# Designs tried in a protein design run: designed miniproteins, single chains, continued (5). Part 21

Each design is a single chain, and the fold is of that chain. pLDDT is the mean over its residues in the fold that is shown.

## One batch from the design tools (miniprotein)

Design m16745
Fold by ESMFold2-Fast:
Structure m16745 (fold): chain A 78 residues (1-78)
Amino acid sequence: DDAEQAKRLLEQAERLYKEGVRLAEEGNIKEAIEKFKEARRQASASAALSDANPEMREIGEKALELFKKADANIAKLE
């Protein structure tokens, strides 16, 4: 089920993003960047699955927003 997969990918991306934020706050910059890169990848996959289905628009928009947030944090820490 594409909707269930997209939702799961978004939930995984959100968890990875939160872990990245925590690691950055702790000064673990390299590990934080790795978590943000993984969050960005998972969010991108969720957005791609959602793009084909209007019923998943909300999931896709949240995934794209999370992708942008993760990408911005990577740029800030590099």
Scores: mean pLDDT 86

Design m16747
Fold by ESMFold2-Fast:
Structure m16747 (fold): chain A 62 residues (1-62)
Amino acid sequence: MTVEEIIEKIDRDKPKHLTIGGGSGMDFTRNEIPVAKYARDVKGIPVTLTSGRATEELKRLG
């Protein structure tokens, strides 16, 4: 699933909060971080990440 596909789903469903879980490593971080940042910064949706690597990268990006 692409980042754009996930963003479109968020725009349609307008969830109150978003929980992102899954694997570890760079592939996970590449997809999860752009989605989490979009939900947080653009939509104002609270995001819960279940990966330590993704959480660290999101903090790095602001």
Scores: mean pLDDT 66

Design m16748
Fold by ESMFold2-Fast:
Structure m16748 (fold): chain A 71 residues (1-71)
Amino acid sequence: RAQLEEDLRQTRVEIEALEKNGDKAAETQADAFAADGIMDRDTAVANLKKSIDKMLEALKAEERRLEEQLR
């Protein structure tokens, strides 16, 4: 069905984007936080990378769920 196929496609695109660009995005955002005096850069990088890892695990779980529904 078209909706499940589109949801699966979108989820896979999000996973690929985070896997490819997540570390770079985290470092860029951490540099901005450090420049603005919000927090230490190393702390910001660690927190942002941990957040990205949690998002990836959630997206991969959703991918598996959608794959099973399409069987």
Scores: mean pLDDT 79

Design m16749
Fold by ESMFold2-Fast:
Structure m16749 (fold): chain A 67 residues (1-67)
Amino acid sequence: DEIARRNLEAAVRAARAGDGAAAARASMDTKEQSTDPEVAELAGKAAEAALAGDFEAAARYAQQALE
């Protein structure tokens, strides 16, 4: 899914930039759009990490979802 991939890439960039709100939004959009339960779970973890201010974990989970 091109949209899910773009949202995950945006989540990684936002997390690396320290923008937790943008990272969480992109990750949540991926979770809602993804039909792959593993990608949805990783996107959910990325959103939770971003909201908690753990930008390293948020970027890691979003990168894992891209694989």
Scores: mean pLDDT 79

Design m16750
Fold by ESMFold2-Fast:
Structure m16750 (fold): chain A 89 residues (1-89)
Amino acid sequence: MDENEKLLLESEELVALIRMQAWIANTPEGEEVIKAATELSKKVREAYEKGDIEKLKEAKKVLEEALKLTTEGKFEEATKLLREAVKKL
């Protein structure tokens, strides 16, 4: 597994965990987190297809922080962070 493929898989795992935590919460705020994480997942795939390792690294860092925020129940902060990342990528 090369670095680019590893970053893709790790980012996809983080997206899945974020979506799961938000789904378990069963709130409107959690639904917004799921939408934002799904949009960032699309940007991660685009960065992988283009071989943009730096964008993949940036996306992974954002996803790690978003997962932390969602596990703490800070869904509005997680949604904002994810949406800002989508705009930058």
Scores: mean pLDDT 86

Design m16751
Fold by ESMFold2-Fast:
Structure m16751 (fold): chain A 72 residues (1-72)
Amino acid sequence: MKEKEEREKLKEEIVKKGVEAALKLVQAGMPVDAALALAVRDVRETAEEKGLSEEEIEEIVREFKRRFEEAL
């Protein structure tokens, strides 16, 4: 269904942008733990603003953390 596909694309975009932003903060000299905390907050706020459920927000945060760790 297109609606479900658009929702999955939105989740993917939020994760991708979150990882990119967090890596830029680390490259700018921010400690990894601080960059992670800020990016998690921003990812949560963006997902909530886009109308995603708390369950979906938790899934996005877990995927973001996984990809961020892989990118380090």
Scores: mean pLDDT 82

Design m16752
Fold by ESMFold2-Fast:
Order: structure tokens, then sequence, then C-alpha cells
Structure m16752 (fold): chain A 88 residues (1-88)
């Protein structure tokens, strides 16, 4: 599967994932593309039934933290991160 997200700089990033991919794997793929395209650093930590995701980028205006359920599918993970970036 593929999903797209647009950065505040107007760059379109395409992320590939499988329906069976764990949320952490999808987060890692998004992190790799965001680091490559806009120099963003993404850290994630599993806390019980949620994954704490911290996005840091000078280009995107600083730091944003979001929480993703461990039950989220890949499309939900992409949408939550897309909304976080759009709000930076």
Amino acid sequence: MQAQLTTPTGKVITVEFEESDAPEKVIERIAKELKKEVGAEIKYEKIGDVIKVTIKSEVLGGEKTIYIPTSADGATVVELIKKAIASM
C-alpha cells in the first residue's frame, strides 16, 4: 500500500507499507523519509497500549509530540503524523 503526506514546505512524501505492518514499522518508514526530505528527527517509544512519537525539525518549526494506539493500521499512522506535521 502507499500513502502520501505533504510537508509545510510543499514537498510530497510517498510512504509504502503493508496492511500487516506493525505501527512501529510504519513510523520508522515515515521517519526515514522525513529525515531525508526535511531533516526531521523522529523518536518513538511504546508506553503500554500507545506509541509516543516526537517529531523535531527546525524547518517544520520545532517539536511536536503525538500518541498513536498500538492497534492503529498503517493508514491511521500516516494520517496522525500528517496532521501533526500540518499543525507545526
Scores: mean pLDDT 78

Design m16753
Fold by ESMFold2-Fast:
Structure m16753 (fold): chain A 70 residues (1-70)
Amino acid sequence: SLEEIREKAEKILEETIERLRKERDPEERQKIILETKKELEKLNVPDRELTILLARLIAEDTEIYLELKK
């Protein structure tokens, strides 16, 4: 169901954000982001929701990375 797909997408995003909080290597962070985008695209999430999830991921990645650079 669409709800099950959305729950899976949210779980992937949550797990990715936790991985990014622990990773300082820029190359490994890029790998994590790319793997996550690929997994979200495979889930057949509706375009609007996929766009929102990707925007949230990029915003969280940016915030975490700025904190890690302090």
Scores: mean pLDDT 83

Design m16754
Fold by ESMFold2-Fast:
Structure m16754 (fold): chain A 114 residues (1-114)
Amino acid sequence: AVTLTESGGGTFPEGSTVTLSSKISGVDLATADVSWYRQAPGEPRQFVASISADGRTSVHPAYRGRATIGVDVDANTVYLVLRDLRREDTAVYYSQVTTSSGTYFGEGTELTVV
């Protein structure tokens, strides 16, 4: 089974940095694309950043210069670093992995910026 477990959320002051992590099981990250999404209450999921199997990254314009996405293949973990946190960054952050068998999401990690 494919499982994504996000961590790293919590309550952080405006202007700080947070590292969100997704530990992925049942997928070889060398063959999979991974994306981070956010969802605020009552809003649809919005794209934040992605990393492809070949290491190509993409970041939503609202996060450019503030977000870094990367992978630790040995730990089978994808991380999202958000710098210069804004109150508008308050949301649940979800990872998504796309494989030949389908698309899978984790349950998310909640970030609150105060």
Scores: mean pLDDT 85

Design m16755
Fold by ESMFold2-Fast:
Structure m16755 (fold): chain A 95 residues (1-95)
Amino acid sequence: AGIDEVIRRDPNNAEAWLTLGEFYYQRKEYDKAIEYYEKAIEIDPENVRAHLLLGKAYYEKGEYEKAIEYFQKALEINPDNTRAKKLLEEAKKKL
């Protein structure tokens, strides 16, 4: 896949880092997914999607308190995000 070349040419492309993280997420390699999602947030700290994807990865690892933290961060950036509200409710039910 050409994603490694895109990142090599433009390491400040947050969307490319999210795409790479999603690739590892689909393979259930959540630690690698988290690493790449954190890189996307380093580049674009207000990226709602990056915070949602980080929360989902922590949720899949069973780290529900961290998942809640990132879903709350997504809602701080965009309070009207219905996906973040639903995911936050689902994560809270696991505690």
Scores: mean pLDDT 84

Design m16756
Fold by ESMFold2-Fast:
Structure m16756 (fold): chain A 71 residues (1-71)
Amino acid sequence: TDRRNAEVLERSGERLEAEGRNEDAASAYTMAGEHYAKAGDLEEAKRLYERALELDPSNERARKNLEEIEK
């Protein structure tokens, strides 16, 4: 399910962040947020896009996805 896929990707992002791989972690968090959004969990999606932008402010995918949720 999208929620299960989101949880797996969020855990991957947490591991990558712990390794100091901030751009890879931001990518994983962005993908997790996309799966939460597909599941209708917009608050979790927003949280993950914000986390991705904290780690990689240049992540255009996370920025665009966050803008769509905040409309």
Scores: mean pLDDT 87

Design m16757
Fold by ESMFold2-Fast:
Structure m16757 (fold): chain A 77 residues (1-77)
Amino acid sequence: MEEERRERARKLLAEAQKAFDSGNYEEAVKLYEEAIKVDPRNPEAYRLLGRAYQKLGDTEKAKEYFEKAVALERERR
């Protein structure tokens, strides 16, 4: 049910945030990608993924995911 999806997405976002806070940005990227796979319509996950890429110095991918987050907020809501 939707509760299982929300719980799984929440756990993945929480684990990604722990990795991000610990400076493990590569691990955070992987966990945010998993969260997006579970809930592809969550613009917050795309924003956080963009932030993680920015910390890794991948400014092109960071811009890509920030644009995707903005598009989701405006086109899907």
Scores: mean pLDDT 81

Design m16758
Fold by ESMFold2-Fast:
Structure m16758 (fold): chain A 62 residues (1-62)
Amino acid sequence: ESKLKAIFEEVLGVSPVGIHDNFFELGGDSITSIQVVSKARKEGLELEPRDLFEHPTVEALA
């Protein structure tokens, strides 16, 4: 999912992000997870912070 990948890259300040890369292993935390959710919802994706803890990859969330 190209939009979610771009959101991960923007929030974490890392590029490129792979679709199999774990959000928290890339340096994500509770605050950045909220930022990802906010940006994803603005792009029309239904996402909660919980989803990132349970499915912390672009592939699993898309």
Scores: mean pLDDT 77

Design m16759
Fold by ESMFold2-Fast:
Structure m16759 (fold): chain A 80 residues (1-80)
Amino acid sequence: SRADQIAALKAAVRFLAEKFSLSEELEQAMLDLIDANPDAAPRDLAARLVETFRLPTTADGLLWLAERLSGVALGAARPT
């Protein structure tokens, strides 16, 4: 479901924020970007997050992380 896809991406964002010691303000900005784009495909959301916040991963890496944390299929290709 869309709700499951959004929850999966938010879990990946929170994981990266903890892993790389990102600020609470930056984490919230990433969560807000997800909520501001309700009709965007998971890949487009992942790409926007990586580009906007210069995350130390790729769109596929973020989708793969989200799938690993949630078990939700998001169309991730294997990260390189």
Scores: mean pLDDT 81

Design m16760
Fold by ESMFold2-Fast:
Structure m16760 (fold): chain A 97 residues (1-97)
Amino acid sequence: MKELLELDIRLGVLQVEAAVLKVVTKKLLEKSEDEKIKEELEELLEYIDKEVVPLLEEAERAIRAGNVEEARRYLERAEEKLREAKKRFDEIEKKFK
């Protein structure tokens, strides 16, 4: 069954997306002069580290254990949390001049 390979590829894609979002958020934080925008960007970075990254780590563990069902659940939750983070980023970026 190719399912573990597909989940591993999906994990890699999500890890890259989370890393890119963190890099872009940090760059906006460095350029922001507005204290409220800085706070929102810092909260977004904390959200990614506390809500997204641990789910990706659990998905990686499940994949290594061969647990397809558990890996899928963690990846689905990670995708949802990452989408929430991206929406938050878009709202903050809209306020950035």
Scores: mean pLDDT 86

Design m16761
Fold by ESMFold2-Fast:
Structure m16761 (fold): chain A 68 residues (1-68)
Amino acid sequence: TLERAAELLEDLIKENPNNAEAYLSLAKVYYQMGKLEKAKEYAQRALELDPNNKEAQELLEKIEKELK
């Protein structure tokens, strides 16, 4: 389930807080759940860790358009 995927990714982030891919995956999971504010938070964190991540940039733009 999406809830289980989020739990596992949050546990991974607690053990390795610099894992940009885990933050991006968590952002995608929250986006699929319709939790746009959480998706935005995690996508922003992924970009802080990996500023050139095109997928994270595109996901953030998509979320921000939906929040308008």
Scores: mean pLDDT 85

Design m16762
Fold by ESMFold2-Fast:
Structure m16762 (fold): chain A 75 residues (1-75)
Amino acid sequence: MVEEYLKKAREYVRKVEEQGLTDAARELQEAIKLVEAGDIKGALEAMKKALSLAPNDKNVRLGVLYIAKAANAVL
């Protein structure tokens, strides 16, 4: 299940990149790497940064949702 959530998160990161929201996409990518490394605290901080950079963007919000689902599945 974790792998499926991270796969969905990566799909939304790609959409964020295609929108030109490069800094938000970078923070989402960092959050994914931190979840894979087991650094849930670091992942939460990266997710907060992504939301702060593009608070109204649907793809950023969905990316954060799937990263959060993956993080919860490893706890």
Scores: mean pLDDT 85

Design m16763
Fold by ESMFold2-Fast:
Structure m16763 (fold): chain A 68 residues (1-68)
Amino acid sequence: SEEAEELAREGGRYLQEGRYEEALELFKKALEIDPENLEARIGLKELREVLEKLGRFDLAKEVEKILE
């Protein structure tokens, strides 16, 4: 889906900007449209890793639930 790809791409941009909550919402929307969207799944794994390194464990757990 083009819409899912655009949302995943924007999520990646927000992740690079340190806008983690906004990145999460965009990746969630991408997966709601296309649950197998590779870009969104990779972005969420990257987001989880960054959040764990920053000690943002509550937000990292939210990402983990989506990836299950």
Scores: mean pLDDT 87

Design m16764
Fold by ESMFold2-Fast:
Structure m16764 (fold): chain A 64 residues (1-64)
Amino acid sequence: MSEEVLELEIELAMKRMQLAVAKIELKILEEKNAPQEEIEEVRKEIEELEREIEELEERLREAE
């Protein structure tokens, strides 16, 4: 039980870090007036990471 919970917590922490980096990247692209296509690709990456984080948070709550 505890080891499975710790593995989920580590994965969740890593995904949250990836999301934070992606959000910073998006802000940099927006400030530089990067092409809309590049901005949209990063937005899609953020959306997928948010979905993955939500799924991991649900699994963690069920495991505890």
Scores: mean pLDDT 82

Design m16765
Fold by ESMFold2-Fast:
Structure m16765 (fold): chain A 74 residues (1-74)
Amino acid sequence: SNLKQAEELRKKGMEALKKGDYETAIKLLKKAKELASKSTKAPTRELSYLATAYDLAGKTEEAEKLYAEAEKLA
């Protein structure tokens, strides 16, 4: 299912974050959000992980937008 695939990509993205590979993490977590969005109108978990990845990468404006999107859906 799309949600199971999103979970696998989320786990890989979080592993990349732990290694400090922020660009790979963003790419994987962005894909996880896309897949989750096909199964739910409220991919709040994936949005939050993606926001964290942008924040750690120093992409503060992108992170703020994603946090705001997640809050609206919660």
Scores: mean pLDDT 82

Design m16766
Fold by ESMFold2-Fast:
Structure m16766 (fold): chain A 71 residues (1-71)
Amino acid sequence: GALEAAARHEARPIAEALSERYGLDPEEVIEAIVRAVLAGRHTLAEIAEVLAERFGLDPEEVRRALEEASR
């Protein structure tokens, strides 16, 4: 739907930054962010927790990277 498309478009630059930093597939990172947002995860901390769990990363490091990438 339109909400999913908008979330996916906004997630793309963030996913590209994280995939470059952590050696991840940017499309998988986009899907994880979109799913988190659609599931009602609204804070950077909640999104960072989902990404850290899925990709085996430190949630604090991911939260910092999300803050940097959202600027």
Scores: mean pLDDT 78

Design m16767
Fold by ESMFold2-Fast:
Structure m16767 (fold): chain A 76 residues (1-76)
Amino acid sequence: SRAEELLKKAGELVQKGIEAAKNGKLEEAQKLFDEATELASKAYYEIYKATRGEEVAKEVEEKTKALAKEEKEKVL
């Protein structure tokens, strides 16, 4: 689904952000983590639109944002 594609892309951006941070590219890492968060928000909207399941959409959004925040805090 489109939501799955967006979440996959968000995950890829989180991994690139971690790599950028490890290489001392903190500004690049920040931008990658911010973009990942925005894609997660778009995924939330697509899930809601497809299923009309706000509870499921909220859970996916919260888990994705928490993961991005945790990884950002670990490497920055």
Scores: mean pLDDT 77

Design m16768
Fold by ESMFold2-Fast:
Structure m16768 (fold): chain A 95 residues (1-95)
Amino acid sequence: SLRDAVLETLRRLLPPEVVAEIEKLLADFEAGKISSAELVERLKAIADRLAAEGVPREDIVLALSALITWLSTQPRMSAADLAALEALAAELAAA
């Protein structure tokens, strides 16, 4: 599935504990436990943490791009919240 392909991409780029955290957030979002705004805020916080921990900016950008691809297919994802993640990925790519 697209979701499985995205998670496989994340496992190649990010620490295992962070991938597990993201997997839980995606599952909580799919289950309606968190809003698209809450998901995006938590993903931004994870991206900030990864950058502070020295994960390459390029790997964070690729991870966000993979997540955006899946999130763009989700009926509960708002266009404004998706655009906020796209803006973060663009900012990191330009830095």
Scores: mean pLDDT 88

Design m16769
Fold by ESMFold2-Fast:
Structure m16769 (fold): chain A 109 residues (1-109)
Amino acid sequence: MQATISGPSSVKAGETLTLTFTASDSSAKYASWVLQSPSGEARLLIYGGGTRAPGAPDRFSGSVSGNTATLTISNAQPEDSGTYYATFSDTPAGLGRAAGQGTTVTVES
């Protein structure tokens, strides 16, 4: 099964955004989430399945259940618009495997 990120392509500012990613195996437990802004800047949001990266806002959270990784953004802001990528690893600090295509999200004012 080809890995794909699922979730809405747009949300209103202040709303909760949820993106999910299902792996073909349990490697989802060490999923990492990256946001690439429309300008091309990339930043790490979550690593190790649920640990928020240093400098990532508190509104970002990650979880994993079985082979599904979930990214939740509470109180979405316009700056959260961009392309979201997920990667998997067999260890918390290991090299991730690409999650397939990224998903683009727009936060509406």
Scores: mean pLDDT 74

Design m16770
Fold by ESMFold2-Fast:
Structure m16770 (fold): chain A 74 residues (1-74)
Amino acid sequence: MAEEMAKAAREGAAEVEALAASADLPEEARRHLLEAARAAREAARAAAAGDLEAARAHLGRALEHARLAAEAAA
């Protein structure tokens, strides 16, 4: 489970970074997408270390930044 969580978080971070790089977005939205990707990478590291509580906390931060990016893009 921890390895699958780490893989999903790494893949999610890569997708968000690609979106930030390729999309014509307001700078504010792009910043939040990059923060979401950073939080997802932190979640992947925590999950790989077996710290699922820390991984969940970092995923929560990633989701919050993704939400803020969507609001900034509207």
Scores: mean pLDDT 82

Design m16771
Fold by ESMFold2-Fast:
Structure m16771 (fold): chain A 93 residues (1-93)
Amino acid sequence: EKLKKAEELEKKAKEAEEIGDLREAANLYFEAGEIYFELGDYEKAIELYKKALELYKKINDEEGIKEVLKKLGELYESLGDLEKAKEYYELAE
């Protein structure tokens, strides 16, 4: 159920990106990344968070950028990579 929702969100994100709706694409990649993080698929969550981050940067969405950086910090902390977690938390300031 959750995995299917994440896959559907990722597909919708790609569609939004193709039509130039970068804000919608960023939001959908971010939401999909959150579900993969909850499921313990850290590699997929990182991929989707980074896609959301690049799109938020492209549209100059400072709040979106900060939120993604915080989630990457939380994720790397969950992996035990405290140095990377610290880097992302510092970038989110």
Scores: mean pLDDT 88

Design m16772
Fold by ESMFold2-Fast:
Structure m16772 (fold): chain A 66 residues (1-66)
Amino acid sequence: REEELERYRQQLVDEANQRIADLIAKGKEEAAKAETPAEGNKVLIDYLKQARDYAEQLYAEAAARA
């Protein structure tokens, strides 16, 4: 079952990386739609915060499973 656990762990890492990349990409797209650079920066920061919070949640879940 070692290979099953390795596959599961790799899948979670791949999914996490993809979701973080998607959040950053979406943040950039939404920021580009803002009327002012200040509004765009706020939108981008919000999406970056969501990506960070998601990464922190995954870290906490991994620590809880230890």
Scores: mean pLDDT 77

Design m16773
Fold by ESMFold2-Fast:
Structure m16773 (fold): chain A 74 residues (1-74)
Amino acid sequence: MSDAELIARAQALADGIIAKAPELSEEDRALLLAQARELLARLDELAEEYGLSPEAAAALRELAERVAAALEAT
């Protein structure tokens, strides 16, 4: 998978979660929020481990932050 493909898939997933955020149960929202926060906490480590470009890592961070913000707002 290329960085561009990874970003495109992550963007689609993020957009889907954000669109569904108001419809999620409190439990599902809490679980997804915990997963988004865990990803943010480990993003630098994962970027090094998988050889992601700085641009790809920054894009994934932005997407994870957008998802977390949408879930917290719900």
Scores: mean pLDDT 78

Design m16774
Fold by ESMFold2-Fast:
Structure m16774 (fold): chain A 61 residues (1-61)
Amino acid sequence: MELKEKVKEELRKKAKEEIPEEVLEEIVEVAFGLRDALKLPDSMLLPLAEMFFDTEYKFKD
């Protein structure tokens, strides 16, 4: 699960403000689910997480 932690770290670095751990876990879980469902390479995990992150954060505002 090293990839999961790396994706979480990259999202934290790109965040304008502090992200709750629950939100990071949800975003990473969705990204992994999409990767598995669509049979995408691991290199797509961060782009998928970033797309979901932008959507989720806009909803919380």
Scores: mean pLDDT 71

Design m16775
Fold by ESMFold2-Fast:
Structure m16775 (fold): chain A 64 residues (1-64)
Amino acid sequence: LIPDLPRISAGTPVDVYIPYVLEVLKEKGRATVNEISEKTGISKGIVQIVLDHLYEQGVIRRIP
């Protein structure tokens, strides 16, 4: 596995990226990992982790 990225360590990496991901979601209402990655410059792996975190926190909703 990759030593640092695209992993997050203990919430700090997620906290750093959350505002950028939320901005894209706020503007679009919904977006794919690819769209968020392209808009923010964040790697797709990190975007996926952030989206999963936001889903767990109840900030966003996913279709099963």
Scores: mean pLDDT 66

Design m16776
Fold by ESMFold2-Fast:
Structure m16776 (fold): chain A 100 residues (1-100)
Amino acid sequence: SLIEQGRKAFAEGKYEEAIALYDEALKADPNNAEAYLNKGIAYFELGKYEEAIEYYKKALELTNNKDARALINLGGVYLALGKEEKAEEYIKKANELLKE
C-alpha cells in the first residue's frame, strides 16, 4: 500500500518522499487518520512543527480524540517548542486514554 511505501521511505530518512506517498494515500482516502498521523511525524522530523501540529490534530479529529499516538506526538512537538505546560496536558490526555 501507499502507507507502507511511505513508512519505508520514512525509515530510510526520506521524509519528503514519505509525505508525498501519504499525500497520494489521502487522495484515495481523505479520512485516513493513519496517513495524517504519519505525515505529521514526517513534518516533525523535518523540524516543521506547525505542519506537524496541524496533521496530528487532523488525526485526532478523525478518531474523536482517541488516537493516543497523536496525543503523545502533540506533547512531543510542544515540548520541542518549549511549551512544557501544553505538552503535559496532551501527555495527560494520552495516559487517561491508555488506562481504559
Scores: mean pLDDT 88

Design m16777
Fold by ESMFold2-Fast:
Structure m16777 (fold): chain A 73 residues (1-73)
Amino acid sequence: SHLRATKAGAGAAAGAAAAGASPEESQRVGQLTDDYGHKGNGEEAAKIGEEAGKAAGDASLAQTARRAGLNAG
């Protein structure tokens, strides 16, 4: 669903920002994750979101982003 893909993207963008990415780069990461979720590739969306959360050192964010990505696909 659109909402699930958007949540996955939001999680990935937040993770990238927390890891020190620029606002522009964080938006790109979020948009890429959202696009994968919309295309039914929830596994790739989950991977991107989880990696962003892990890079930020936030295990809770990583798990939330992964779950959102899987639910999008």
Scores: mean pLDDT 74

Design m16778
Fold by ESMFold2-Fast:
Structure m16778 (fold): chain A 109 residues (1-109)
Amino acid sequence: DLDEEIERLRKSLPLFTAGASDEFLRDFVNFLRLFKTGKFSEELKDAAVSVLEHLKELFPELKDKLDELIEKVKAAKSLKELAQVWKELMDLLLIENYDIVLERVKRLS
């Protein structure tokens, strides 16, 4: 059930789902489902780009860094390379810019 998966995502990842649209959460769930298959595909890359584009709308101050990650996704040739981009995204949001992300979440709450 997509709606149940969206609700679980809101509860488990509040820092980048707070104020997120249902469209963003649907794209995020689609990305996670595709990633879980363990198959590298253009569809998986497109889903990852959609998630990153939504994050640019939520965090416009991080647009340039997110654009760099989008280019890395487009250039990726394996699941390992996509996993590395995901790690860089988590480092960007939760380590390097945690204060910006936390302030945004507080304003949306």
Scores: mean pLDDT 74

Design m16779
Fold by ESMFold2-Fast:
Structure m16779 (fold): chain A 88 residues (1-88)
Amino acid sequence: AEEYVERGLEAFRKGVAAYAAGDTAAAVAHLREAAEYLKKAAELAEGKEKLLYEAQAYGALAYAYRLAGDEEKAEEYRKKAEELYKKA
């Protein structure tokens, strides 16, 4: 789980940095990578950590959809992340 969490957080930071630099396409790509790594971390985790990594993955995916202009998908995944944070 640790390696996937670290790679997921690094991809998330790169996504945020790309967005700040005005590169929306790169931001979306990095945020999707972050979601995939955090999802893999969740698959290897148990209990509260599993819920937190799933929540982080959905949060990254929601951000990616928002930047891509898919507001409906962004809201769907944001709500999924919030529900998982409430359970953790």
Scores: mean pLDDT 85

Design m16780
Fold by ESMFold2-Fast:
Structure m16780 (fold): chain A 83 residues (1-83)
Amino acid sequence: TISPEEFAERVSGIIMALRMGLITIDKALELLKELADKIADPELAERVKKEFEELFAKYKAGEITFEEFEERIGELLKELLAA
């Protein structure tokens, strides 16, 4: 089981690695989905994975910029921290 704070920190690290070109888009999504599976609530874990899949699909299709993608990930993390 992962805490919301540790989850947010690890997600931020993965997104930073993606921004720096250290990992591929597909690898970043894979790592984020693996991380979401560590969430104790299975319903919440599935919801978070679907949100990641949707955001990555929009980014890969060029529908959103990387800055907008980062902002939307930040909003998702804020919801998980009950902020």
Scores: mean pLDDT 83

